# Designed miniproteins, single chains: the designs that were tried, part 23

Each design is a single chain, and the fold is of that chain. pLDDT is the mean over its residues in the fold that is shown.

## One batch from the design tools (miniprotein)

Design m820
Fold by ESMFold2-Fast:
Formats: structure tokens, C-alpha cells, sequence
Structure m820 (fold): chain A 83 residues (1-83)
């Protein structure tokens, strides 16, 4: 079921976040958001995109990578569009 797939992707993102791989954490949280949208779970998708934005923002602060800051802003925008 798509909802279970989204939940599994969230857990994978959480694992990468705790390992300090913030870019990969953000990517998995975005995949979870897309999966929740396909399942019709707009609330779950918004939460997943906000988690992606947070992961990318932490990564950007630690690396100085402007691409991660941009990804954070785009993920935040996706979350707001679902609220």
C-alpha cells in the first residue's frame, strides 16, 4: 500500500538524518511526500516535505552548500501548498 511505502521512506530518511547524511535524508523525505500525495494523504505529504526542508537546511548550515538551501526553500513551499 502507498501509505506503508511512504512510512518506510520516512523511516529511511530519519536513519540518514541521524547518520548525518542530511542531503540523502531530505531526498528520502521528499520521496515520502510524493508517495503520500499519490495515496491522497495531503497531511502526511506536508509533514514529509517539512522534514525534507529541515534536513536540507541543517545540511546547508553545516556544508555551506547553496544548492541544499534552495532545496530546503522548495520543499517548504511544497509543504505550504498542501496546507
Amino acid sequence: MLYQEGSDLLRQGQLYFFQGNYELAGEYYEKAGETFLKAGDNEGAAIAYRLAADAYRVGAKRTGDEKLLKKSEEAEKKAKELE
Scores: mean pLDDT 85

Design m821
Fold by ESMFold2-Fast:
Structure m821 (fold): chain A 60 residues (1-60)
Amino acid sequence: SKKEELRKLILRLIALKLRKIGLELDLEWGLISEEEAERELKELEEEIKELEKKIEELEK
């Protein structure tokens, strides 16, 4: 159903945003290389934007 699809997308969006926060903290605390963090953050930002767009389209 539309509600089940929205639920799955919203939960995935929340998970990606939490992962982004985790990566930013790992970078700040020196637990990950700057190069690796930059690559993963870029990938996460792109995935977040796509999910936000898809959620917006389904909410209409």
Scores: mean pLDDT 84

Design m822
Fold by ESMFold2-Fast:
Structure m822 (fold): chain A 61 residues (1-61)
Amino acid sequence: MKQEEIEKLALEAGLTPEAARQFALGAVDLGWSLEEVKRILENLPAMVAGGRAGAADIAAA
C-alpha cells in the first residue's frame, strides 16, 4: 500500500521510472517507513552530485 507513495516520492526526487519502481519495491521489502524514505531521497541528490560535477549534467542525462 505504501509502494505507490514511495515510487511517487522517488520520481519527484529525480529517479527514473525504472529506478523509482526498484527503490519502492526494495523499501517495502525492507519495511522502511515513509519518513525514512523521505530522508533518504532528500539526501540522494547531494550524494549523486558528490559523485559527478554538475547538477545540470545529471538532470540532462
Scores: mean pLDDT 66

Design m823
Fold by ESMFold2-Fast:
Structure m823 (fold): chain A 70 residues (1-70)
Amino acid sequence: SIEELAEKAKELVDDTLSRLLDIALQTAKKDPAVAILMLEQIREEVRKVLDPETAEKIDRLLDEIEALLA
């Protein structure tokens, strides 16, 4: 489920990015297209602040969430 994928991603990020994930998922309930844009912004931030291996794990989780929202 989207919730399970999000919880896995939240385990790998700090509190700020975890909160942004929560906001994106709440947004998805009204506007999935805007939520996908928010997830892409989180993806870019992850690439800047986390190690490449962890960023790749999050990238894959975000890909799965976005596929479920599309």
Scores: mean pLDDT 83

Design m824
Fold by ESMFold2-Fast:
Structure m824 (fold): chain A 76 residues (1-76)
Amino acid sequence: PELVDRAARLLAEAVEAWKAGNYDTAAKLFREASELFREAAERYRDTDPVQAEGLRIMADASERFAKEAEEKAKAA
């Protein structure tokens, strides 16, 4: 689905920004990915609860990476 594909693309972009040392950009991209994964999880909740749980886990992980990127950006 579009939301999951967009979230995955944002994660890839966040990783590339992190590798480049652009931690502020990485943090924003991880935040956006987390929001899209959460939205996708809610849309699947009634139709595919197992996929919804997986998407929630991805959203939580993306948020943790965003917080770490935010801390690294403060150090730059």
Scores: mean pLDDT 84

Design m825
Fold by ESMFold2-Fast:
Structure m825 (fold): chain A 70 residues (1-70)
Amino acid sequence: LEEKIKESFERAKKEGELTQKAIDLVKRALQGTPEEAEKLFEEAYKLADESPVTGDLIKALVEKARKEFE
């Protein structure tokens, strides 16, 4: 039981770190040129693929941010 709780906490910590990196990439993309933004969005999508719990949320964030350049 204690081992499962510790394992769940470590997984949540890793998911949080990946999500924060993706958010930072999206923020930088919104401040850059459209060409730089696409590269940063692609990097954020790669982080989403590594995040089984928050990946869909990261991808949704990137798609909404991309519409700001439309």
Scores: mean pLDDT 76

Design m826
Fold by ESMFold2-Fast:
Structure m826 (fold): chain A 60 residues (1-60)
Amino acid sequence: MSDEEKALELIKEAGATPDLVERSRLVREAYELLKKIKNPEDKEKVIQADRDLGAALRAA
């Protein structure tokens, strides 16, 4: 599994958890993986998923 795939999975898990502490931990792990992604397309996919999560959380 690529770093991009792992980061996307962590963001998905963060969106599914009601625990704010667990959510923060998962997002932080995704950001650490994001730093290792060298492909700009893969990096943008992770950044977009994080933006989508943030928008969904503000709407809730």
Scores: mean pLDDT 80

Design m827
Fold by ESMFold2-Fast:
Structure m827 (fold): chain A 61 residues (1-61)
Amino acid sequence: MKVLVRLPDGRTIEVEVEEGDTLENALKPLLDALGMEIKPEYRDKKVTEEEIDLEKVAVPK
């Protein structure tokens, strides 16, 4: 499915993810590129939203 990800700098990008994938796995390329990690409370959450605020679910490493 397609998901809109809002970045900390205010940009929104479209990412294609598999239905039922975890937020950590789906966002890993973005998290690695930005030097961020998923918050512990969101690691086991599956992608169910069409829009994700990266500041809500991730923090800087």
Scores: mean pLDDT 78

Design m828
Fold by ESMFold2-Fast:
Structure m828 (fold): chain A 65 residues (1-65)
Amino acid sequence: VDEAAKVIAEDVVNLLKNGNEQEKENIKESIIDKFGEEVAKEVFELVKEGKYEEAIKLLEEKLSE
């Protein structure tokens, strides 16, 4: 579970960082649907600020709940 959560979190952050416009929109909608708008906004802000490790850790924690 934790290993899968980490891999998913890293992939999500990579898509938000390096994905094309459609990939970014798709992953943003998935995060909002799964975790809610507040968590999604926090993740997006961390990625925007270049705080990728914090974004990965937050997603890993939420995926492990």
Scores: mean pLDDT 80

Design m829
Fold by ESMFold2-Fast:
Structure m829 (fold): chain A 69 residues (1-69)
Amino acid sequence: VPTEEQMQRLVELLRKAKKAAEEGDIEKAKEYLKELEEFAKTEMGAEVESKVDEKEHKVEAVITFPPEA
């Protein structure tokens, strides 16, 4: 189960990515999504599929956590 600290960091990065995309800064949004992916992979063992819809200024991220044994 992710810790509160890990979830807070994840939410912060996603919030920054969404805000950047909404403001039209697609490059910055992609950068935050890359940080999100690296954090989730290294700290949480999760797999992340992320993309930015440049036309609609939207961010999508699918995070797959490892199953708890």
Scores: mean pLDDT 78

Design m830
Fold by ESMFold2-Fast:
Structure m830 (fold): chain A 67 residues (1-67)
Amino acid sequence: INELRLALREAGVSDEVIGKVLDAVIKGKKEGDIESALEEVRKLLTEAGVSEETIEKLLNLAREELE
């Protein structure tokens, strides 16, 4: 989760959105619903105005945390 947090900061994502993304990943890992967690992360990053290219990189890191 530290790698995902650092990547989100490097991408210029706000601390508030970083918190929401990390909460979605933690919840998804706890519930075992990887695809729903990744969908929520994608939605949060899209709403925050993150580029599609950066969203793909961040989703890959989130998937690694969920595995």
Scores: mean pLDDT 79

Design m831
Fold by ESMFold2-Fast:
Formats: C-alpha cells, structure tokens, sequence
Structure m831 (fold): chain A 75 residues (1-75)
C-alpha cells in the first residue's frame, strides 16, 4: 500500500530539510532533533514494518550524507 511509499518519501524530505536548515544556519539543536527523528523513523521501518533493505539502504545513505554535510556547514 501507499503507506510504505509515504514513509520512504518522508525520510527523503527529512534528509533534504536537515540540509536546508543547516544552509540557513538554523539552531544546531533543531537540526540534531530532526536527525534523531529521521533515524528513529528508519529504525521503525526496518524493525516494525520489515521494509526491504534494498529500499532502506539508499535512504540511510542519503540521511548519513545529509547529517555529515550539515555538520560541516555548522562547523
């Protein structure tokens, strides 16, 4: 059903929002809170919804890159 596709799209949007907030020099605490929420959603999709790794791996990589880039922008 569309629920999994919606959840995957939400993770992509969170990764994009993390980068946007960092580029706008938003407070570090707010960016860290979003990163934590995104990681928690990814864990729920993996552990509770049993979403295939083939679908989760690209989003996990996207999120990790977004967090790493955000840290560089804020340093």
Amino acid sequence: GPSIEEALNELKELAEKILEMARKKEPREKIEELAKKAKEKLKILREVYKVPEELLEPLEELLEKAVKEAKKILE
Scores: mean pLDDT 82

Design m832
Fold by ESMFold2-Fast:
Structure m832 (fold): chain A 66 residues (1-66)
Amino acid sequence: AEEAKKEFAEKVAEVIRQALANRGTPVGIPAPKLPAELTDEQIDEIARYAEEAARTGNPELVVEKV
């Protein structure tokens, strides 16, 4: 269970990284980092935003809400 949640968080982080790469984040602006450990509530909230981003085709929504 915990391992599956970590994998999901990594997938969300990958979506965030791709969104930042598409925006051409300049050197010197720190990219958002997901915490090493997330609570179940935080993971569920991130999952909802990830689903919304997938539905609308806008991964930036995940970045804004995380």
Scores: mean pLDDT 55

Design m833
Fold by ESMFold2-Fast:
Structure m833 (fold): chain A 119 residues (1-119)
Amino acid sequence: SLVEEILRLVDEIMGLVARIHALALEAGLPPELVARLTELVAELARLRAEIHAAADAGDVERLAALGERFLELVEEYLEVAEEARALTTDPALAAELAGLIERVRELLERLRELLEELR
């Protein structure tokens, strides 16, 4: 179903977001940048739980509204992740971060399309 595909994309994006966060920790980035990523990951995790709860309740209107907030928050996360990539001096780690960021952007575009179909 459309709802099941939305939940799958949200979960896949969360997995990639967690991987970006783990790599940023490995890169030895400034503590304030790591703190911002950590805060955004926690907010995204709470929002993911609310999206799943809305889906379980059959509340399509709430799911759509939460999905839009999820898109906005992931976009903010990607801005911070790009700062992390720019500060990474290890070229292999920078390339891995760039690939993960691009994959999240691809999934966000698909999620946006599905949320529009949800009406």
Scores: mean pLDDT 88

Design m834
Fold by ESMFold2-Fast:
Structure m834 (fold): chain A 89 residues (1-89)
Amino acid sequence: MTPEELAEAARRDIERARELIREARKLLPAAKTDEEALKRAIRLAIEAMMLAMAARVNAELAGDEELVREAEEVAREALELGKEIDKIA
């Protein structure tokens, strides 16, 4: 992949991870009483973390320091979400 293709892949993964974090957060009120909502929130949080980590690697390979920073920020958001889920579970 070219550096430009890697940067585009990183941007898509960051955007997708943010979407998954938003969807998981919408499920948090229901996750307190609904095991199925809890399971979905967990899966979304894991997928978001994996995408954020992949985006960080692709951003590093592309040499895009701003994208690396954005990927790290999204990874922190996913980690924070995971901690919130742990308090409910």
Scores: mean pLDDT 88

Design m835
Fold by ESMFold2-Fast:
Structure m835 (fold): chain A 70 residues (1-70)
Amino acid sequence: SPQDERDQHVKELTKSPEGVRQLVEGAKTAYSSGKLDFARYLAESALKGAEKFGDEEIKKEAQELLEKIK
C-alpha cells in the first residue's frame, strides 16, 4: 500500500545522517504544502534519527517544526 511504501522509505532514511536530513527537509516541504499530518510524521522520524546520530541542528529544526504544527 502507499502507506507501507512510505513507512519503508522513512525507515531507510533513518539509517543515516544524510537520510535524517532528507526527512527534516521533507517535513518542511510537507508543512509548506499544508500536509500537516505527513509533516508531523516526517518531523517526528527526523527527531528520532537526529537524537540517534547526535545531530543537534536537525533535532532543533524538527522540534521547531513540530511546535508550529501543534
Scores: mean pLDDT 84

Design m836
Fold by ESMFold2-Fast:
Structure m836 (fold): chain A 68 residues (1-68)
Amino acid sequence: MTPEEQEKLEKLEKEAKERIEEAMKAGDDRAVLETQLEFARKGAEITSDPELRELFEEAVRLLEERLA
């Protein structure tokens, strides 16, 4: 994984954590799941690590199933 990819993932993770914490404080369970799904989708696009990408893709599948 490149330093540029690592920096993008780190920023994305921080933004996602802030949104999740805010949604949890508001009691918005759907917003928590939607934010996790957005993070997993973007993470899969950013990473060149096949192992990490598989984990993100699995998370996308599980979260889409819960939101359906």
Scores: mean pLDDT 83

Design m837
Fold by ESMFold2-Fast:
Structure m837 (fold): chain A 116 residues (1-116)
Amino acid sequence: SLTVTASGGGTVPEGGSVTLTYTYSGSDGVIAIADWYRQAPGEPRQGIAGGSGGGAAAGEVRGRFTLTVDNAAKTATLHMTDLRREDTATYFGVATVIENGVAVSAWGEGAPLTVV
């Protein structure tokens, strides 16, 4: 019954910024882990950020992308800055929510981002 709804993405200029957000419904639990995955054209999905209450991206996007979790709003955001053409990809949010003492995970729909 856990559902993740995503928003954000689209076409953004190189050097610009964008925020991807997801919210969850179907649970009164709290986000234990919020993860973000990226799938660039022709590549497998890879994890780029994860955490609870706030976090940082790993690898090549470290310092440019930041993760925030707001359990009161049932929301997680990925704030992306200094965008590069290689950031063009579909981005997927994943919520792991503790519901009645049990962890339940759900994937959001992919948010396409094109950097021009």
Scores: mean pLDDT 76

Design m838
Fold by ESMFold2-Fast:
Formats: C-alpha cells, structure tokens, sequence
Structure m838 (fold): chain A 61 residues (1-61)
C-alpha cells in the first residue's frame, strides 16, 4: 500500500507540473503525507485517485 501511494503521489506531481500548477500539487501532497503519517493509507490512495480524476476532467473541459 505504501509503495502504491508513493507512485500515485508522483503521478499527481507530474500531472500538475504539466499544467503549471505546482502550488496545487504541494497542497495535495501535503494532505496525502498527513494521511500516511496517521496510517490512513486507504484515504491517502482515495485522495490521490480523486485528484487525478479531477485533473483529467478539467483537461477535457
């Protein structure tokens, strides 16, 4: 689970970098890190997935 979260964090960072939105990437990564420190891995994965979905939806618009 921890490895999967790390991969998704990298994906989020790369997606926001491609959009020139590094501040938003930092805020999402901060929330994911907080959840990981609390052992809430499922919530961290969900947040990462929801973020990727939002970016993809915005790119379509």
Amino acid sequence: KEREITIKKIAVALQYAALDRPEEAREVMKKIDELEKQGKYDEALKLADETIDRINAEERA
Scores: mean pLDDT 74

Design m839
Fold by ESMFold2-Fast:
Structure m839 (fold): chain A 73 residues (1-73)
Amino acid sequence: MEIAERGRAYAERLEALLRSLGVPEEVARRIGELIAEAAEALAAGDRERAEALAREAEALLEEVRPLALAGAA
């Protein structure tokens, strides 16, 4: 049960960090949503879904990293 709540807290912190690095609000929010949803899936015992959502969050983070750096410059 606490896993989903802790995942949401982590997602909020990561979203704030990404925004502080210049990642657009919409993209930072999307990454946070994916991480929070992965935590919820994990709490429900759905490891396959949790892993898929975590992979999507990681892929999106890698895609926006160069764009955020370019935008911040």
Scores: mean pLDDT 75

Design m840
Fold by ESMFold2-Fast:
Structure m840 (fold): chain A 97 residues (1-97)
Amino acid sequence: AALAAGAADAEAGARHAREGAARTPDPAMAAVAERAARAAEAAAEAARAGDAEAAAEAGLGKPVPGATDAQGALGAQVGGGVAALAGGVALTLARKL
């Protein structure tokens, strides 16, 4: 189901964002990655509960606060929303390291 797929993607995105946060020496970038991870985890939890409205409210399909405008737009365009944005933050951190 779409919600189950969204939950799995959000969980993967959160994991990648936390890995990026752990590897970066920049505390500001680590804080952005941690916010992205928390939003993705909340969206995954709501999606697992089968609550599409709560998942959307938690950010599934929305940009995460503290991410760049470009990362937010990319997340929305790839259809992964919060999961794609969390992954994008992790990739940006990896490229800096």
Scores: mean pLDDT 57

Design m841
Fold by ESMFold2-Fast:
Structure m841 (fold): chain A 82 residues (1-82)
Amino acid sequence: MEEIEELIERVRELGREAAEAAAAGDLERMEALVREAQRVADEAAKLAETLPEEEKKKAIERLLEAVGEVGRLVAEGLARAA
């Protein structure tokens, strides 16, 4: 669980950096950071498959929250850059 929580936190950190890049109009950097966040999220999802059902459900819920937050922050950043 701790390893998955660490990956989820990394997704959030990458999302914040991607949102900052988006707000600054640096779309190339934003795309690179979003791709890295997607890769880390995929790794977290694969690890969640090794957990007992109840822990897996909680891990997936937290991961989906983090992914949703990344998307929202990046969209807000892009809107500010436009």
Scores: mean pLDDT 84

Design m842
Fold by ESMFold2-Fast:
Structure m842 (fold): chain A 65 residues (1-65)
Amino acid sequence: SHLEKGKEAYEAGKYEEAVKHYQKALEEDPNNAEALRNLGAALGELGQLDEALEYGRKADELEGV
C-alpha cells in the first residue's frame, strides 16, 4: 500500500519520497488519520512546519483528540 511504502521511505530517511507515498494514500482515503499524521511528520522533517501542523491538526480532529 502507499501508506506502507511511505513508512518504509520515512524509516530510510527519504522524507520527500515518504511525502509522495502518503499523499497517494490520502488520494485513496482522504480521512486516513495515520496517513495525515505521518505526512505531517515527514513535512516536519523537511522543515515545512506550517503544512506539518495543518496535517497533524486534521489527524487529531479525525481521531477525536
Scores: mean pLDDT 84

Design m843
Fold by ESMFold2-Fast:
Structure m843 (fold): chain A 61 residues (1-61)
Amino acid sequence: ADVHLALGLMALAIGDYETAIREFEKAIAEDPENKDAWRVLAEAYRKLGQTEKAEEYEKKA
């Protein structure tokens, strides 16, 4: 069950990027092969202006 992925997506939608990153990191810790989790983690970092981190995580997606 992708509970952490769902919680992260909700946080991202309301602009709570810190909570989104935390929840996506938990989703990745449970399933490192979940490409969707890496993709949305990269998106959250882009929203914070951390483009270099976003590009590194996007390579995992």
Scores: mean pLDDT 82

Design m844
Fold by ESMFold2-Fast:
Structure m844 (fold): chain A 82 residues (1-82)
Amino acid sequence: EEKLKKALEHIEKAIKLIKEKKYEEALAHVKKALELIKEAVGLDNAEDILKEIEELLKNEKYEEAIRKLKILKDVLEELLKK
């Protein structure tokens, strides 16, 4: 639960950083969040999600990257509910 809460904070920070055009810092936070999720719940496709977000940012598809991060945020919020 603590790891999932920290992952959620990293995802929220990543979304904010993308909006601020700080894409490298945003990607670092996404990587940390996915690492924490993998450790907490055994997310098998964490590396695939990271690559997908990285490619979206490289191709200037920022709104699509934000949308995918918001979906991940929603999943984390549901996992944190009892």
Scores: mean pLDDT 82

Design m845
Fold by ESMFold2-Fast:
Order: C-alpha cells, then structure tokens, then sequence
Structure m845 (fold): chain A 56 residues (1-56)
C-alpha cells in the first residue's frame, strides 16, 4: 500500500541519517493509514515521526 511504501522510505531515510525526512515520511504514512482505517498503524507511525523529529 502507499502507507507501507512511505513507512519503508522513512526507514531508509533514518538509516541514512536523514531523520527530518524520516519524520516527514512517517507523518504521510500515518495519514495514509488513517485513510485506510488502520488506526493502530497510524498511531504507531505518528509516534515514530515524533521520535525521529527529536533526532533531527
């Protein structure tokens, strides 16, 4: 899904040290998960984005 692809791209950015980019992609993934009705995954993606934002 689009949400899973965005989450995958966030992981790649974090691995490269691009924590700001990782946070942005996880926020987009959270929006896509909410649109799909995957509320638990959206919540997890938002928490991940908040964590990476503290590292940027």
Amino acid sequence: SEAEELARQAAEKAGAGDYAGAAEHLRKAAEAFEEAGAHALADAARRGADYYATLA
Scores: mean pLDDT 86

Design m846
Fold by ESMFold2-Fast:
Parts: C-alpha cells; structure tokens; sequence
Structure m846 (fold): chain A 62 residues (1-62)
C-alpha cells in the first residue's frame, strides 16, 4: 500500500527522502502507526526531518 511504502521511506538513508515521507504521511489520516512513526522522526539526526515530523503531527491533531 502507499502508506506502507511511505512508512518504509521514513527509514531511508537520505534525510531529504525521510523529510518528504514525514511530511506526506499525514495525508493517509490519523493512525497509531503513523503517529508512532512521526514521534520517532522527532528524534531524527536531521533537523529538516524533525521539523517535517513536528508539522505532520500538528496536521494529525487537527
């Protein structure tokens, strides 16, 4: 599924790919799996990924 592929991209070696995945995953709607994945991304070594995850979590809470 598209959500499964996007979840896999959150573990990609490229920080740009992980940031895009974190941004896009909220489009699949709220789920415990998506929320947990984004919460893990808040601890990513890349500040761009952390920012994308924080913004995506805000979208899930709306």
Amino acid sequence: SRVERTLALLSDPSPVVRAVAAHDIHLFGPSEEIRAALERALSDPSPVVRRAAARALEQLDR
Scores: mean pLDDT 79

Design m847
Fold by ESMFold2-Fast:
Structure m847 (fold): chain A 63 residues (1-63)
Amino acid sequence: EEGEKKVEEIRALAEAGRVDEALELANSIKDPVIRLVALAEVALAKGDVEKAKELLKKALELA
């Protein structure tokens, strides 16, 4: 899927320490479920497990 490739790119950016760019790209995703998943990946890369959990729960409710 189109969104899957964007999530992969966002994860790579976040893992490289380019968190601001990863967040910008995540917020450009129009699909609300894919956007929440991408934001959760960025939160995980930052070590914010609580935030990632909250975002993933919200994505599941919309899916």
Scores: mean pLDDT 80

Design m849
Fold by ESMFold2-Fast:
Structure m849 (fold): chain A 93 residues (1-93)
Amino acid sequence: MAELLDYEVSVEKGEDGTNWLIASWKTSKSGIVNSKILLDGKVVASWSSIAEAGETISSSAKVEPGKYNVSVEVQVEGEEAQTSEVKEVTVEE
């Protein structure tokens, strides 16, 4: 099984007041990686990319102010899907 590594979530505010949620992680195996970002259990982003073992995979989503439970689901093709821990983040107004 490919391991989900170094899972981190951050929030940044742009000059125009736009809030960005940034999720990043790595996988222990190289290949085609199918990734999903979930906010409160709902898929808000889903994509496929090619990554090497230990390469950082990152994406950002525009979010409204509020409190979110953030997780990612990651599958390297040929391996079983892994879901991250849930991280709670608060996005200020």
Scores: mean pLDDT 82

Design m850
Fold by ESMFold2-Fast:
Structure m850 (fold): chain A 74 residues (1-74)
Amino acid sequence: SSKERAARAARAARGMIAGGRGMLADGSPLDPEKLREAIRLAEEALRAAEQGDADTAMRLLSEAQRLGSEALGL
């Protein structure tokens, strides 16, 4: 359901935000600016999910995951 998809997206977004902030703090990313952008998109995804917009949350989360992978050289 949309509600279940939104809840899953919210959990994933919170994980990415926390993990990304930790990686920035320890100097892990090859591209810190891309990781900051990934965190920003994950924060937008979390807001969309909290408003029940599962489709927007999932789209933003996918983009955040892509940028996060690029920031880590993956």
Scores: mean pLDDT 88

Design m851
Fold by ESMFold2-Fast:
Structure m851 (fold): chain A 81 residues (1-81)
Amino acid sequence: SLKEEADRLYEKGLELLKQGKYTEAANVFEKAGDLYEQAGDYEKAARAYHLSAIAYEMAGDTEKADEFYKRALELYKKAQE
């Protein structure tokens, strides 16, 4: 399912973060967030985008970090509705 694929990507992103592969981790978390959002799991999508933002920030990509922080916030609000 979309959610199972997203779960796999989320775990891969965490592993890449531990390895210091920040840009790769950010891209993988972004993909996980997209799949969670498509599956209607807004809480997990928000979490994935938040980790993508953190990873972009650690990579020095402040523009993408800001973008994904905002996307995560919107989805956290949607998940509480």
Scores: mean pLDDT 89

Design m852
Fold by ESMFold2-Fast:
Structure m852 (fold): chain A 65 residues (1-65)
Amino acid sequence: MQEIDTEKLKETLREAGIDVVSVYSGTYLGVPRIVIVVKKGNDLDKARAIAQELYPDAIVVVEEE
């Protein structure tokens, strides 16, 4: 199972043109979970797709601030 690098994910999202506020990682019922908070007006589906490609086993949630 790949360890979640929140700083690398945050950098990757920003390089893709997404205004990232914060990235959190944790587990829920033993499943890796990633929460990405972006500024309003960003492409939430693009942010989710990038995170899911890097961490296919994680539950990815994208929220606006």
Scores: mean pLDDT 80

Design m853
Fold by ESMFold2-Fast:
Structure m853 (fold): chain A 64 residues (1-64)
Amino acid sequence: SPLAERAKALLESFGMEVLEAEEFIENGVPKVRVRARAGDTLLEVVLEEIDGKIYVSEARVLAS
């Protein structure tokens, strides 16, 4: 599956609503930037793949 689809599935498994997901490359590493809502909190989450598993590398609160 595309990395963005896997990132969306992971965040939705945490109960988040995924609003947008964008794949990008940083220093040759594929990553996904996701805008997601958890209740009243709007988050920006960056995810990457390590050893065939997807992980959250960064998370920021945009609005609450």
Scores: mean pLDDT 83

Design m854
Fold by ESMFold2-Fast:
Structure m854 (fold): chain A 92 residues (1-92)
Amino acid sequence: SARLQALAAELQAVAESRGIRAEVSVEGNTLTLSLELDDVRQLTAIALVLIGLGLDGLEVKINISGGRLDITITAPDEAQLEAALNTLKAAI
């Protein structure tokens, strides 16, 4: 979706503007997000959002290694993935 690709680019730009090195991509209803961050408070805020998304029926996979947070989110539909992208933007 062109809309989801635009939102992914916006999320990446917002993260970078806040000092977070970010790579964001969307394929179908799956969001792949890689963040490099040193602030434990930002990590905690993002982690709480991810837990909330998982409880709300999205499939969330997280890997943390060497100051890098790799996230994959799979949504049942485009609208739920759009909502997840907007929620993540608010958390960072």
Scores: mean pLDDT 82

Design m855
Fold by ESMFold2-Fast:
Structure m855 (fold): chain A 85 residues (1-85)
Amino acid sequence: MSKEELEIEVEASMIIMRAAINKLMAKKIEDEEARKEALELADKAIELAEKAAKSKDKEEAEELLKKARELAEEAERLVEEALKK
């Protein structure tokens, strides 16, 4: 495995872990619409990160990781806003 491939797999794993934490936090959201949206964004982030880790095209993998990060960050923002007291 090249250094670049290893870096992509590490980044993908970090995004997957972040999104998994967001899914756990989303379960605490009492608003059903906000909870559903946060869960869907986190699931999509995991899906794209897994695709990036499997991609043999560096440019494709980097684009998928960028999108996965953006979705994970959006899920995190929704969780923070919904859990705001």
Scores: mean pLDDT 82

Design m856
Fold by ESMFold2-Fast:
Structure m856 (fold): chain A 61 residues (1-61)
Amino acid sequence: AAEKSAEAAREAAKKGDATAAAVAGYESGLQGGNLEKGREAVRAGQAGDAEKAAEYAEEAA
């Protein structure tokens, strides 16, 4: 489940959708139990860094 959320974050980042990447990254953190990395994904997405949000989403999974 967390791996699929991380994949969704990566696909969102390819499209430049920082908000979608942040949301998927937070879900990855919830499912994978790494809430700190999930929060870092949200922070990166809020800064407009979709690529960084996807990286944190993968670490959260």
Scores: mean pLDDT 80

Design m857
Fold by ESMFold2-Fast:
Structure m857 (fold): chain A 100 residues (1-100)
Amino acid sequence: SMSTRDVHRKIMTDMYQRVHDSRVQSIDRGDDVDKVNQFMTTMTDGMDDISRTIVSNPDMSVQQVRDMVIGMLTSQRDQAVSLGLDVMAQSIGGMIDQLQ
């Protein structure tokens, strides 16, 4: 079993890694680079907000962090689908599945 702090760190590390991999794969598959860059701005803002919230609220439960991350990722996945960023959407879906 992991400590709460270790779980929070793993969630954030896995999120940053998967988002980076998704960006690379999306561009490599010939997705519109401008749309990817626009999408990445909102994704980065969402990740930064979660990171600041976790740092500012060290007593936050694993469930509260998971619910916050799932909510943000669900919104971003739906946006990626709407933009035709299929690789991005699929990777975000995989992150949601791992958190549920």
Scores: mean pLDDT 82

